# Designs tried in a protein design run: designed miniproteins, single chains, continued (4). Part 6

Each design is a single chain, and the fold is of that chain. pLDDT is the mean over its residues in the fold that is shown.

## One batch from the design tools (miniprotein)

Design m12189
Fold by ESMFold2-Fast:
Structure m12189 (fold): chain A 80 residues (1-80)
Amino acid sequence: MAAEEEFLKKAEEVGKEIKEAYLLYTEDEEKGKEKLKEAEERARKLIAEAYAASSEIGNKVAQKIGEALKEAKAEAEEKL
């Protein structure tokens, strides 16, 4: 079943939302905080759902989201 592919696609989407939230934070702190909270909640839910499906899928999703968070923070620091 394409469950792993579906979770990885969702992880990529959440990663983009995290990057957008950090970018918005550098331009508008209040709106950025709100978007970041939404993105973090989506990330948390997705990671939990992935781990419920399998530890392997959960680990891959968590890694992908973790990499997106690291990149988003670095990009935001560069733009400040």
Scores: mean pLDDT 81

Design m12190
Fold by ESMFold2-Fast:
Structure m12190 (fold): chain A 63 residues (1-63)
Amino acid sequence: MSEALRKSMEGGVYEIAGAVALRLGDKEKAKEYYLKAAEYYEAAGTEEDKKLAEILKKKAEEL
């Protein structure tokens, strides 16, 4: 598996965890997970993943 694909998949896991935390009303935990997801997407380095990272950082700031 490519390094980029592995990092992208890890970002996806944290994005899901953030969404679940938000659904449970834990905004602090959701923010932490979204920021973790953004870090992994940035590390993946693809154009699409960098865009996802920016979206998740914005979501974290709005919580």
Scores: mean pLDDT 83

Design m12191
Fold by ESMFold2-Fast:
Structure m12191 (fold): chain A 60 residues (1-60)
Amino acid sequence: SEKEKKIRELIFKIADLGVELIHHIIAYRASGDPAHQARADELQAEIDKLTEEVKKLLEE
């Protein structure tokens, strides 16, 4: 269904962002560079938004 397709697309986007998030968390722990923490925070916020979209689709 179109709904299942949209959920799958959102899950793949979350996975891609999650890999980038892990990279910046590790980089921040290794370097202490606040730019990595700022980017990690931005990525977490985007993941949270996409996760909420998945929840809304599941409630339809």
Scores: mean pLDDT 89

Design m12192
Fold by ESMFold2-Fast:
Structure m12192 (fold): chain A 51 residues (1-51)
Amino acid sequence: MSLEEIILHVKERDPTLDVTDLDALEAAARRAGVPLSPEQRDEWRRALARD
């Protein structure tokens, strides 16, 4: 499952989720059964730092 698919999936389950809060996203992804890999976590952290 790609990072993009995980974000879409957790947002679909919790539309109020702040995906720019990496800790909140990681907790929501784990709760939804689609935990972020270390590589996906680092990719999203870099994306947030650029935007």
Scores: mean pLDDT 80

Design m12193
Fold by ESMFold2-Fast:
Formats: C-alpha cells, sequence, structure tokens
Structure m12193 (fold): chain A 64 residues (1-64)
C-alpha cells in the first residue's frame, strides 16, 4: 500500500466516524476514529491521526 492510499483510507474512515458521531452512534464513531488514526499512523502522519480522534470526540460531545 502506498502512503497516499493509506491517507485516503484514513480520510474515508474519518468521514464514517463523523457521520456515526452525528447520529449518536458512539461505538461506531469510536471504531471508525480508531481505524482512521491507525491508517494515518501507518502513513507516518501521527499528528493527523491524533487530530482526527479529537475532531470525532468534539462531534460526540456536541451531539450530547
Amino acid sequence: MSKEELIAAGEEALKKALEAARKGDVVSAASYATAAALLYAAAGENEKGLEAVREVEKVVEEAE
């Protein structure tokens, strides 16, 4: 897998995490956020992975 493919997969996982978070599906949101963080980490983008997790946490807090 290329670095670009890993980043793209991480972006897709993040979109799914945010969608789940907006629906109040905390378990799915956490699963997708974890997948996004791991994919970004595999691409060498650790800080981007941490930012993704924080973004999902913020949306979960806003949902309730």
Scores: mean pLDDT 80

Design m12194
Fold by ESMFold2-Fast:
Structure m12194 (fold): chain A 66 residues (1-66)
Amino acid sequence: MMKELEAETYYSFGQIYYALSKKLEGEEKIEALQKALEYFKKAEELGLPEAKELAEEVEKELKELE
């Protein structure tokens, strides 16, 4: 199914940026977290429940950095 393949792809991109954010600081960390959140939300919209949990975690981290 196309939507399942797309969900997995977005989830993978989210994981990559989220992992990068853990190694970055300052504005670069925020940018990586924002990218991760964007991709996790896309995967969630396509029906991947694992993406929802990570999207919520990333969103919480972004709020804590502000």
Scores: mean pLDDT 81

Design m12195
Fold by ESMFold2-Fast:
Structure m12195 (fold): chain A 86 residues (1-86)
Amino acid sequence: MKEVEELLEEAERLLREAEELIREAEEEEDEERRRELLERARELAEEALRLAMEALRKSEDLELILRAIGLQLRAIGLLFEIDLLE
């Protein structure tokens, strides 16, 4: 249980950081800097997706399973948003 909770907490942290980088990229006027911000956001969202998938695989509790699924969907949504902004 502690391992699953730690994976979920880390995934949530990475998703929050990715969301902040995307927001910063939307305000960035320099195309090269914008690309660097979006690339970092992508890496964080991909790592968050990986952690959420690992949490789902290890979860036996319905609440943790639903949380892991929610984080996976959020990560996929951010990756799709990044692709649209590139």
Scores: mean pLDDT 86

Design m12196
Fold by ESMFold2-Fast:
Structure m12196 (fold): chain A 66 residues (1-66)
Amino acid sequence: MDELVDEAVEHVRRAAQALRAGDTETAREHFDRAVELAIEAGLASPDASRHEALEALGEAASARAG
């Protein structure tokens, strides 16, 4: 579980870097992968929206850091 969360967080960071560089397509691919990993980690339902899955991932990452 923890390794999947760490991998998903890394994809979110890469998506943010791509957005800052203006590469929206690469950012979308990284966000899609982060959502898949969040679902695999059990943080979100397979039927959850991309936004819900990314929010759940952010909450899980924050809880682990605190």
Scores: mean pLDDT 79

Design m12197
Fold by ESMFold2-Fast:
Structure m12197 (fold): chain A 116 residues (1-116)
Amino acid sequence: SAMDALAAEAVGVIEGLLALIARLGFEGASVEEIRRAAEEYIERETARLAERDPSAAEAVREALRRIVEELIPVADRIAEIDVEVERLSENTLRVTITATLEDGERLVVEIELVLR
């Protein structure tokens, strides 16, 4: 369905940001450099998503900004990122991101996406 396609695209955008943060953190980029790259990613991907659905793009933008706030400060210490996606209703997803740090500390970011 159109909503299934939109949900898959939203999840793909979130996974893309997580991959970007993990890669730059592993490469030793500064917090400022990762923030700039993440902001450029967010603007590009949410603009693309807004062509399909402006409300979904806004929800995804808010989710991506929360990921930035939670994960970028620890990006250089991230050992593993796990993503779990649960469909709560036709237009609502729960995305649970678990970042395991090098010392075994876990950060959990839980996001509810309302796509309509």
Scores: mean pLDDT 88

Design m12198
Fold by ESMFold2-Fast:
Structure m12198 (fold): chain A 79 residues (1-79)
Amino acid sequence: SAEEEFARGKRLLAEGRLEEAAEAFERAIQLDPRYAEAWHNLGGVYYALGRREEAREYYEKAIELDPDYEEAKEALAKL
């Protein structure tokens, strides 16, 4: 499920396994394209990789899906 892939991504991110975390969040998004939290966390992975342009796009997508997503707005402001 999208939630299982999201949980996998969060575990991998906590372990510093950034590329594998990105793959898991991408699978979550493939299963549920409206999963704002998965878009936000994918942005966080790309930010950790120093890929700020891609991080921006993913944070903006999370905010598009959930305009009240304060955590994504805060992350975007730090770019």
Scores: mean pLDDT 91

Design m12199
Fold by ESMFold2-Fast:
Structure m12199 (fold): chain A 108 residues (1-108)
Amino acid sequence: AVEEIRRLLERAEELLREAEERLKNGDIDGALKLLEEALLVLEEALRLIEEHGAPREVLERLLELARRLLELAMELLKQAPKEKILQAIGLILRAIGLEFEAELLLEK
């Protein structure tokens, strides 16, 4: 469980790094797809943490990556064409929810 969670967090970090590069290059569609994939990977990590538990450092890493996802999603929203605004807002709301859940797990 913990090893699988660590692998998911590592994959999410890679996806967020790629998304940042796409945003810097003006590839909004590529960035959006990568951020959506990172969100799904982080949501899966949260599910496994809730089911099996995890060390504090794993929860702190999840929170760090959730915050980075939110920052990149907000940056994407600033650059998004009108037809992508709702999708970007949806991503931001889910990222906020993920950050909140991760913070809640750290307060136990």
Scores: mean pLDDT 87

Design m12200
Fold by ESMFold2-Fast:
Parts: structure tokens; sequence; C-alpha cells
Structure m12200 (fold): chain A 65 residues (1-65)
């Protein structure tokens, strides 16, 4: 059985890979994703990941460099 933290981590990493992300960080109850550019694909993925994070009781922060 996959824990909520592991499922969310896998989802965040997958999102970052799909949109050419630079880094994913986990600290406490917060997940931070660093992306190079705000694209429609990145915005869609951010929305989906944010909904998943809220469902699991985590905070999501997305930074565009």
Amino acid sequence: MVTRETALAISAIGFAIDVGGEEVRFEGDTITVYLRERTPEAERGEKELRELAEEFGFKLEVHYL
C-alpha cells in the first residue's frame, strides 16, 4: 500500500518531468515545485496537483524561474 506522502511525491515528480521542471522539494507538509516557464501545460498540471495536495492535507507551492 502506498502512503499518501509517497503518492503525492510520485505525482509531483511526474508533473515536474512532464513540464520540464528543475526541482521538487518536500519540507514538512509543503511540496515546492520549481519550473522554468509558465505554460498552459504547466498551469493545467499545477491545478491537478494542487487538488491532490489539498485532498491529502498538504500545501503546494509552484515557482516559475
Scores: mean pLDDT 75

Design m12201
Fold by ESMFold2-Fast:
Structure m12201 (fold): chain A 80 residues (1-80)
Amino acid sequence: SEEEREKLWEELEEAVRNKDAEKAAEIILKLLPEEVKKDPEALRIYVQYIVQEAGKRVGLPQEERDALAEEVLKTLESKL
């Protein structure tokens, strides 16, 4: 639902603010479309996009957003 998606985004913003890659990965896994899970390149693009957007919303500088996106991607790859 839209309400459930909004709650997940709030939780993602909090995890990103805290630079908690493990928690961010758990939340992103719940947001991931099944088709994206099957395609490593699509997964990389999706993770980069979602972490960059959440990071911008909580005011993280680009260098920190880039580093967090890489950590989140590695964490997600280990869970898939």
Scores: mean pLDDT 83

Design m12203
Fold by ESMFold2-Fast:
Structure m12203 (fold): chain A 58 residues (1-58)
Amino acid sequence: MLAEKAEAINDVTVDGVPEAVTSDGVRIATREDVVAAGREIARASWPDDPSLPPPPAA
């Protein structure tokens, strides 16, 4: 049973999008947004990381 602080942190994330986690359809849409946000956060957190390509010119 892992109902500890680690679970609380995970719950905080899903609590940020509780409506999306409630339903399968809404959860899929939120997951797409989370993936995009995660990528931006990674780039911002590790701007010196050469493994992350620069943002596309559009």
Scores: mean pLDDT 49

Design m12204
Fold by ESMFold2-Fast:
Structure m12204 (fold): chain A 92 residues (1-92)
Amino acid sequence: SELEKEIEKLIEKFKEYLAKYNETKDRKYKELAMYYYSAAATIEFYKAREQGLLPISLEEFREALKEMARKNGIPVEVVDKGIKEGEEIVKK
């Protein structure tokens, strides 16, 4: 499906930037990786929720991603930006 292709593109960007972070140790790549991961995870969340597969709220999902960001020293606003991107893709 088109959503599956969008998820694949975002995960490929996540992997690309995570690899760049491992090579350079530049925080900007770590933040970009979290952004693309959050966007992809958001599309998967809405897709699974529409299919009745996930009994968790959007707020619980958001907080789980923010906790992952905090644990990895990434600003939580990166998660909010990624979620917005994922939501915009789902709306199309």
Scores: mean pLDDT 87

Design m12205
Fold by ESMFold2-Fast:
Structure m12205 (fold): chain A 101 residues (1-101)
Amino acid sequence: MMEKVEEKIKEIDEVAKKLKGMERQEAMMEIAKTMDEEEKELVRKLAEEAIARVRAAAPDDSSLDWAKANDYVLLYAYIEAAESGDLLKAGEIVNEWIENA
């Protein structure tokens, strides 16, 4: 399961680098939709854990911890947007992360 989540994160990152605008948004949502309920719940948990871990770790550490936290939070935001149909909710999740990190 963890390996599957890591694969989805890599797909999201690759899409973010290659695609722009609506095409990027649609591709990211499609990736989120390919996840089952168990995978989505794991991502929600990992996003919360990553945030907690990064806050507890050295804040100046530009290591994988910050990159992983951003990836989990971004994936979590797209999962919430895809499930609720509320793109504003995804923006709220990302903005809250940026403001609190």
Scores: mean pLDDT 68

Design m12206
Fold by ESMFold2-Fast:
Structure m12206 (fold): chain A 56 residues (1-56)
Amino acid sequence: SEIKEVEEKLKELEKKREEVENSDLSPMEKDIQLGVIDVAEAVYKTVLRILKQKEA
């Protein structure tokens, strides 16, 4: 299911967020990486909404 695939991608992004937060990267590098993750999450959440609307 495409819905399950997108949900798994969101779980992967959450895991990456935790890895970045716990890394020894500089505060600036962490901020940049977290910003990229936030954008990716927004995209996948939008895709998930569209897929759920199509199935409804």
Scores: mean pLDDT 84

Design m12207
Fold by ESMFold2-Fast:
Structure m12207 (fold): chain A 67 residues (1-67)
Amino acid sequence: MEEYKKEAERMKPFIDEDIEEAKKLGNDLAVKTFERAKEAYEKGDYREAVIYYTFGLALLALDKRAK
């Protein structure tokens, strides 16, 4: 879990900004996914936090491609 903890700590300051961006795009699924990443971090489940954050970023990337 050590590597996941490092990654989760690195991403934590960006989660709120990414949630706000997802809201501006109207991507409710990405918003919920980033919120789950934040909740996982607060629970100390760093692996889950990294997984949800990564998935949220992928959802935003797909939304950008769709125009």
Scores: mean pLDDT 79

Design m12208
Fold by ESMFold2-Fast:
Formats: C-alpha cells, sequence, structure tokens
Structure m12208 (fold): chain A 97 residues (1-97)
C-alpha cells in the first residue's frame, strides 16, 4: 500500500492528476492518506464535488481534528460556494491551533 501511495503522490507533484487517481484507486480504500491524495487530485482537476467527498472520507478515517484534511475540505467548500460550511471548517481549524 505505501508503494501505491508514494507513486500516487509523485504523479500528483508532477501535475499528472489522472495518473495519480489511477494509481491511488489501487490503494487500500480505507487508507486516509490515499483518500486525501485522491481529493487533492480531483481538486486540482476542478472536480470540487468529488474532492469534497474524498476529503470527507479522509476526515472520517483520520479523525475530525485532522487539520490537513479540514484545510482541504474548507478549500473544496469554498470552490463549491458552500460558504457557511467553509466558515464552520475554518473556525474548527482555528480552534485546533
Amino acid sequence: NDKLINEGADYLVKGEYEKAIEILEKADPTDARAQLLLGIAYLNMGDYEKAKEWFEKALEIAGEDNILALMYLGIAYRKLGETEKAEEVGKKIKDLM
């Protein structure tokens, strides 16, 4: 699993988002790292709804206080125009800092 996550992350860094998704979909579907990276790939491709879904899944597994997952979820909410949800996430992040 770590090999697939590392390969997916490498493609993500190179801007090869479709390839990153293909590799990360082969990873353990309950691994919050793979879920987070899938969300980041979709976010960069402009698929904000899928990005939100993956960040929500990552947060369920990693825990509600995972700042990184919360940060990306907030970005996805803002991109979708879900302003109230984005503000709630931002407040939660600030309360954890």
Scores: mean pLDDT 83

Design m12209
Fold by ESMFold2-Fast:
Structure m12209 (fold): chain A 85 residues (1-85)
Amino acid sequence: SKDILNALDDLEKEVEDLLKKNNDKITLQQLKDLISNILKKKNLSIEQAELFTDIFYDEIDKMNNPDTLDKNQILNLLDNLKKKV
């Protein structure tokens, strides 16, 4: 979906800004908060928001739910999310 891809692009920009301010590391909770804020900002449908979050949590689960994510882990995560939407 174009709307989900636009949400991922916004997420990538917000994440890059946080990484620059936080020594190239963010917590999983910070990432979840960014996603929640972006979904609200983009006014995605319930179905689109569920698809986005399901793909996101599936990818995080495959990473064994790390407490903190470095820049390389985040870039790989975002790339995988873009391929699956």
Scores: mean pLDDT 82

Design m12210
Fold by ESMFold2-Fast:
Structure m12210 (fold): chain A 63 residues (1-63)
Amino acid sequence: MSVAQATAALKRLADISLTTTSVEETRELVERAVRTLVAAGLLTPEQGEQVLADVLAHIDERS
C-alpha cells in the first residue's frame, strides 16, 4: 500500500465518520486504522506517522 493510497482512503473514511459522529471519535477511528495498517505491515511506522498527520490535519480543516 502506498502513503498516497492510505491517506486518500482514510480521508474518505474520516469524511463519512464526521457525518455520523464527533471529531474526537473520528480522530480515534483514524488513529486505530493507521495503527492497524502498520501492524499488518502495509505501512512502515514512519509512513503511518505521515499518513496520520495528513489525515488529522484534514479533519481539523473540516471541523
Scores: mean pLDDT 83

Design m12211
Fold by ESMFold2-Fast:
Structure m12211 (fold): chain A 117 residues (1-117)
Amino acid sequence: MEKETEELIEKAREYMKKAREAAEKGNAVEAQRYLLKAADYLVEAAELALESGDEELKKKVVEAMREFIEVLEEILKKHPEAAKTVLLAKGPLLLRKARELGAEETAKRIEELLKKV
């Protein structure tokens, strides 16, 4: 489970990087697609971490979620429609997982972003 969760976190980070690169190139459609994939991997990683009961694994997922929110905030400034689409599609689920993980600061950041859409 730890190895599988860490592999999902690394996939999420790969797609976050691709989303940032696509956004910098002005490709809003690719940025949106990569953010959606990153969110899906983070949700799966969060579910595995919650099932494991491993506090350190949960912390690693929370760190990856924080990184995702930073990328999403960057893309929201450059391509608001792409970021808004991701927030509407995945934001409520990410918020639920952040709360289940006890990531109060991350949950609050997601709530503030959802208010902007």
Scores: mean pLDDT 89

Design m12212
Fold by ESMFold2-Fast:
Structure m12212 (fold): chain A 127 residues (1-127)
Amino acid sequence: SKLRDEALAKVGRAGGLLLEARGLLLEAARQSGPSVAEILNKAREYLERAHEYLSKAAALLRSGKNLEEALKQAKKALEYVERALRLVQEAARLDPDSPLTQKALGTIERAKEYVEEAVRLTEEAVK
C-alpha cells in the first residue's frame, strides 16, 4: 500500500540519520571529558537500540503481514530516539562549544521527525 511504502521510506531515512548520529557521538565522546563522554556513549547505546527496532519495523513493513507489530517496533524506536535526544541535549548543555555534539543533536532531531512520521503512517496503515 502507499502508506506502507511511505512508512518504510521514513524508516529508511531515520535509520541513515541514526547511523550518522552514532558516528558523530563516538567522535564527540573521544574529544570530551570523562563525564560528558559517558553521557554521549549512553546516547549512542540508545540510538543502537532505536536502529535495531527500526530494522525490525522495516522487515515487518516490507512483509505487510503484521502491521500492528511493525507499529509496536516503530514506537519502541521512537522511545529510544527520545531517550538519546535528552542525553545529547544534556551533553550539549554541559559542553556548549562542541560542534560535533551540536551536529549530532540536529541529526537526532531530524531522525526523530522521520520516526514520528513512520509511526503515524504505520498507524494509518493498520486501520
Scores: mean pLDDT 92

Design m12214
Fold by ESMFold2-Fast:
Structure m12214 (fold): chain A 79 residues (1-79)
Amino acid sequence: GTLKVVTPTGETIEIEVDESTTFGDLLDEVKEKTSLSDEEIEALKEYFKELGISLDTTIASLLGQTIDLAAALKALESF
């Protein structure tokens, strides 16, 4: 399946995922496609962990949703 991800630059990218793809793998793909820093990736991990999305969460359970990384990083940038 395909998952839509909104990057911190406001761009929407589509990532091909399968039933074994984890949220951690999704963040690695985002890092490759958007050149996000390790610190930004760690901030996103903390943010989504509070939402109940761990690195081991399968992306198949999130199919059909849009993950807004720009909103997540902006929320964290103020702190």
Scores: mean pLDDT 70

Design m12215
Fold by ESMFold2-Fast:
Structure m12215 (fold): chain A 87 residues (1-87)
Amino acid sequence: MTEEELEALTPSQRVAVEIGKTLAYIGIGVEAALELRKLGVPDELIDRVTKAGAEKNWEELLKILEEAGVPQEFIDRIKKQMEEVEK
């Protein structure tokens, strides 16, 4: 949502939007973690990518995926999902 759209919302609606965004961030982190598990990546890196998604640390999330050798098609999909959440 744009800042102008957020300003038009009631306090209760703003809380609902933030909860929705938080769930979307967690979802992105979980998708990345599941892909890393398929590649046999250490649990420490899986935990780090899940945390990066929840904290909206896209730079660290993408770096972990790239270093782990995740397919570029999957990385591009994650980037698109990040852009959709950051509207």
Scores: mean pLDDT 72

Design m12216
Fold by ESMFold2-Fast:
Structure m12216 (fold): chain A 67 residues (1-67)
Amino acid sequence: MEEEKQKLIQKGVDYEGLARKYELEGNYEKAIEYYRKALEYFRKAEDEVSVEAVEKKIAEVEEKLAA
């Protein structure tokens, strides 16, 4: 069970890394897309700390996209 959880967390981290890459490139739409994918994996892993962190990050990037 814990090994499966760690694999889900790793997927979340991988997608978060991709989202951050697009955010740094100014591609906020792609950044949000990949942060949402990361969020799905962290939710499956029941990693509430990472879920909260990614939800806040999505909100920040959405504000930049709307500006």
Scores: mean pLDDT 84

Design m12217
Fold by ESMFold2-Fast:
Structure m12217 (fold): chain A 68 residues (1-68)
Amino acid sequence: NAADILREILEEAKKDPRLEAELIGGKTLVLKAKEGGHLLLIGYALRAMGDPELSVEIKDDVLTLTAK
């Protein structure tokens, strides 16, 4: 389900020093790219866009994933 996907992405992103990850209210995951991390955000956005239960927004170096 969408909440499980958000937790999996959070755990992966937490391991990469080029990303900051925060889960808000159990439904919104915010990923922020540091220097050299922007392409990782694009990769996560593309993976999430395949899921009908997730809303995907990318702006500058910030990716927001929200469970519907």
Scores: mean pLDDT 83

Design m12218
Fold by ESMFold2-Fast:
Structure m12218 (fold): chain A 67 residues (1-67)
Amino acid sequence: SEEAQKHLEKGKEYFEKGDYVEAVRHYARALRLDPENQEAAEFLKEVLEKLGYPKGAEVALNHFRER
């Protein structure tokens, strides 16, 4: 949870800078560490939509929800 929060914060920093690829990396890491983290899931979806890959986010979220 604490490590997941650190990656979530890093993802937000990169997103604010417009580095969406790095933002995805950190949000995905946060979600892997805490699969039920709704905030990380929402930000991952948002940044992937920003990059033009909305289905990628949907697949990742469904995987964690179906555990």
Scores: mean pLDDT 74

Design m12219
Fold by ESMFold2-Fast:
Structure m12219 (fold): chain A 75 residues (1-75)
Amino acid sequence: SLLEEAKEKLLEAARAAEAGDAEKARQYVHEASMLLSKAGMSKLALEVGTAVGTALAAGDYEKAAEIAREAAEKL
């Protein structure tokens, strides 16, 4: 399902953030956001994309990973 794919992409984003790979973390969050939007969860897509993007921009990779995992748990 779109939600299971989005969940996997969010978990991949969390792993990339923990590895310090901001580019891959952003890519996976973008992919998850697109899947969430397609599934009708546009508000969650915007909220997750913004929150993870803000944490990555601040260099807070631990927080970025936490936000992505929490979002995955909501699915």
Scores: mean pLDDT 88

Design m12220
Fold by ESMFold2-Fast:
Structure m12220 (fold): chain A 62 residues (1-62)
Amino acid sequence: MTREELLELAKKLLELAYKTGQISEEQYKKGIELIEKGGSLEEVAKLLPDDLKEKFEAVVKS
């Protein structure tokens, strides 16, 4: 995956986590802000719940 594809995946996972109540609105907003500002994939991953974080990290590590 390209960096752009990984950021889009991270955004979708943050949306899923927020909609399912796994993260707060504040965490979701912070995640989107980090993505928009070109923040690190590691910083974005830290805002995901453990299950989604593991899935995201597995995709990042090819």
Scores: mean pLDDT 78

Design m12221
Fold by ESMFold2-Fast:
Structure m12221 (fold): chain A 69 residues (1-69)
Amino acid sequence: EIPPGFKEAAEAFMKEHGLSGTEQERAIKAAKYLKEKNGNPDEETIRTTLRALGFSDEAVEAGVAAYKA
């Protein structure tokens, strides 16, 4: 399950910063923001949160890869 506030924090970030660019770029930015904001959540939590934000499987995996790097 998505931790409380994770989806809301990511949605607020995307709304405030007006993310343009590819879906993969937006997923990567969201994953990095979640890492900085909420400490070190596990890979599954990041994947679940990105899916809840409406990202495709490809974008979710790109975000998770950037999160792990």
Scores: mean pLDDT 71

Design m12222
Fold by ESMFold2-Fast:
Structure m12222 (fold): chain A 80 residues (1-80)
Amino acid sequence: LEEEIEELERRIEELEKKIKEAYQKGEISREQYEEAMKLLERARRLVATARKLLEQGSDRETVEQALREAKKLIEEAEKI
C-alpha cells in the first residue's frame, strides 16, 4: 500500500508537469488544461486521504478503494 501511494504521488507530479508544459507550448487548450488540473487535484486529495487512513489503521479495503478512485482520475487526466 505504501508503494502504491508513492507511485500515484509520483505519477501525479509527472503528469502535472507534462500538462503545464503542454499548455505553455500551446499544445492543449485552456479548457483541457483546467479539466486536467482539476482531475489531478482531486486525485491528489484522494491519495492524501488514503495515506491518512493507512496511518490511522483503517482496513485495507478502505485504503484500496481510495487509491482505486485516485488512479481512475489520473487515467482520465492522462487522456487529455
Scores: mean pLDDT 82

Design m12223
Fold by ESMFold2-Fast:
Structure m12223 (fold): chain A 65 residues (1-65)
Amino acid sequence: SEKEEKLKELLKRMMDLGVREVELAVKLVIAKKEKKEEEVKEVEKRLEEVEREIRRVEEELEELL
Protein backbone atom coordinates (compact mmCIF):
# COMPACT_ATOMS: atom_id res chain seq x y z
CA SER A 1 0.00 0.00 0.00
CA GLU A 2 1.21 3.50 -0.93
CA LYS A 3 0.00 4.91 2.40
CA GLU A 4 1.79 2.17 4.39
CA GLU A 5 5.12 2.86 2.64
CA LYS A 6 4.73 6.62 3.20
CA LEU A 7 3.84 6.01 6.87
CA LYS A 8 7.04 3.95 7.33
CA GLU A 9 9.07 6.75 5.71
CA LEU A 10 7.50 9.41 7.98
CA LEU A 11 8.09 7.27 11.10
CA LYS A 12 11.76 6.82 10.13
CA ARG A 13 12.12 10.59 9.61
CA MET A 14 10.50 11.23 13.02
CA MET A 15 12.90 8.77 14.70
CA ASP A 16 15.93 10.41 13.03
CA LEU A 17 14.72 13.89 14.05
CA GLY A 18 14.08 12.67 17.61
CA VAL A 19 17.67 11.43 17.86
CA ARG A 20 18.96 14.80 16.58
CA GLU A 21 16.75 16.65 19.10
CA VAL A 22 18.14 14.58 22.00
CA GLU A 23 21.73 15.11 20.80
CA LEU A 24 21.18 18.88 20.60
CA ALA A 25 19.45 18.93 24.01
CA VAL A 26 22.52 17.23 25.54
CA LYS A 27 24.83 19.72 23.79
CA LEU A 28 22.70 22.58 25.15
CA VAL A 29 23.03 21.29 28.74
CA ILE A 30 26.82 20.98 28.34
CA ALA A 31 27.15 24.44 26.73
CA LYS A 32 25.08 26.04 29.54
CA LYS A 33 27.15 24.28 32.22
CA GLU A 34 30.37 25.47 30.53
CA LYS A 35 28.90 29.02 30.20
CA LYS A 36 29.53 29.10 26.44
CA GLU A 37 26.91 31.73 25.56
CA GLU A 38 27.60 31.74 21.79
CA GLU A 39 27.40 27.93 21.59
CA VAL A 40 24.13 28.02 23.58
CA LYS A 41 22.64 30.40 20.98
CA GLU A 42 23.84 28.21 18.07
CA VAL A 43 22.42 25.03 19.61
CA GLU A 44 19.09 26.76 20.42
CA LYS A 45 18.80 27.85 16.75
CA ARG A 46 19.47 24.26 15.60
CA LEU A 47 16.86 22.98 18.07
CA GLU A 48 14.30 25.42 16.60
CA GLU A 49 15.14 24.09 13.12
CA VAL A 50 14.68 20.46 14.23
CA GLU A 51 11.37 21.37 15.94
CA ARG A 52 10.13 22.93 12.66
CA GLU A 53 11.10 19.75 10.78
CA ILE A 54 9.27 17.58 13.35
CA ARG A 55 6.20 19.81 12.96
CA ARG A 56 6.28 19.34 9.17
CA VAL A 57 6.46 15.56 9.56
CA GLU A 58 3.57 15.66 12.07
CA GLU A 59 1.49 17.66 9.55
CA GLU A 60 2.26 15.11 6.80
CA LEU A 61 1.33 12.28 9.18
CA GLU A 62 -2.01 13.96 10.05
CA GLU A 63 -2.82 14.38 6.33
CA LEU A 64 -1.94 10.74 5.65
CA LEU A 65 -4.14 9.36 8.48
Scores: mean pLDDT 87

Design m12224
Fold by ESMFold2-Fast:
Structure m12224 (fold): chain A 60 residues (1-60)
Amino acid sequence: SDEELVQAAAELGARFGVSPATAYEALRDADKLTPEELAKKYGISVEAARAAVERRKEIK
């Protein structure tokens, strides 16, 4: 749900020093892109991108 994405974005942003808005967009694309592609697209670390991909699987 969108509420779960918003909560996940806040958690990811706090953990990796990423804005919640950027974390939210990364999480929305996390089911379509690899961690490396997410990191490049959003300017975040590969570790943050991997965390986004893993968290997104829990929301589906």
Scores: mean pLDDT 84

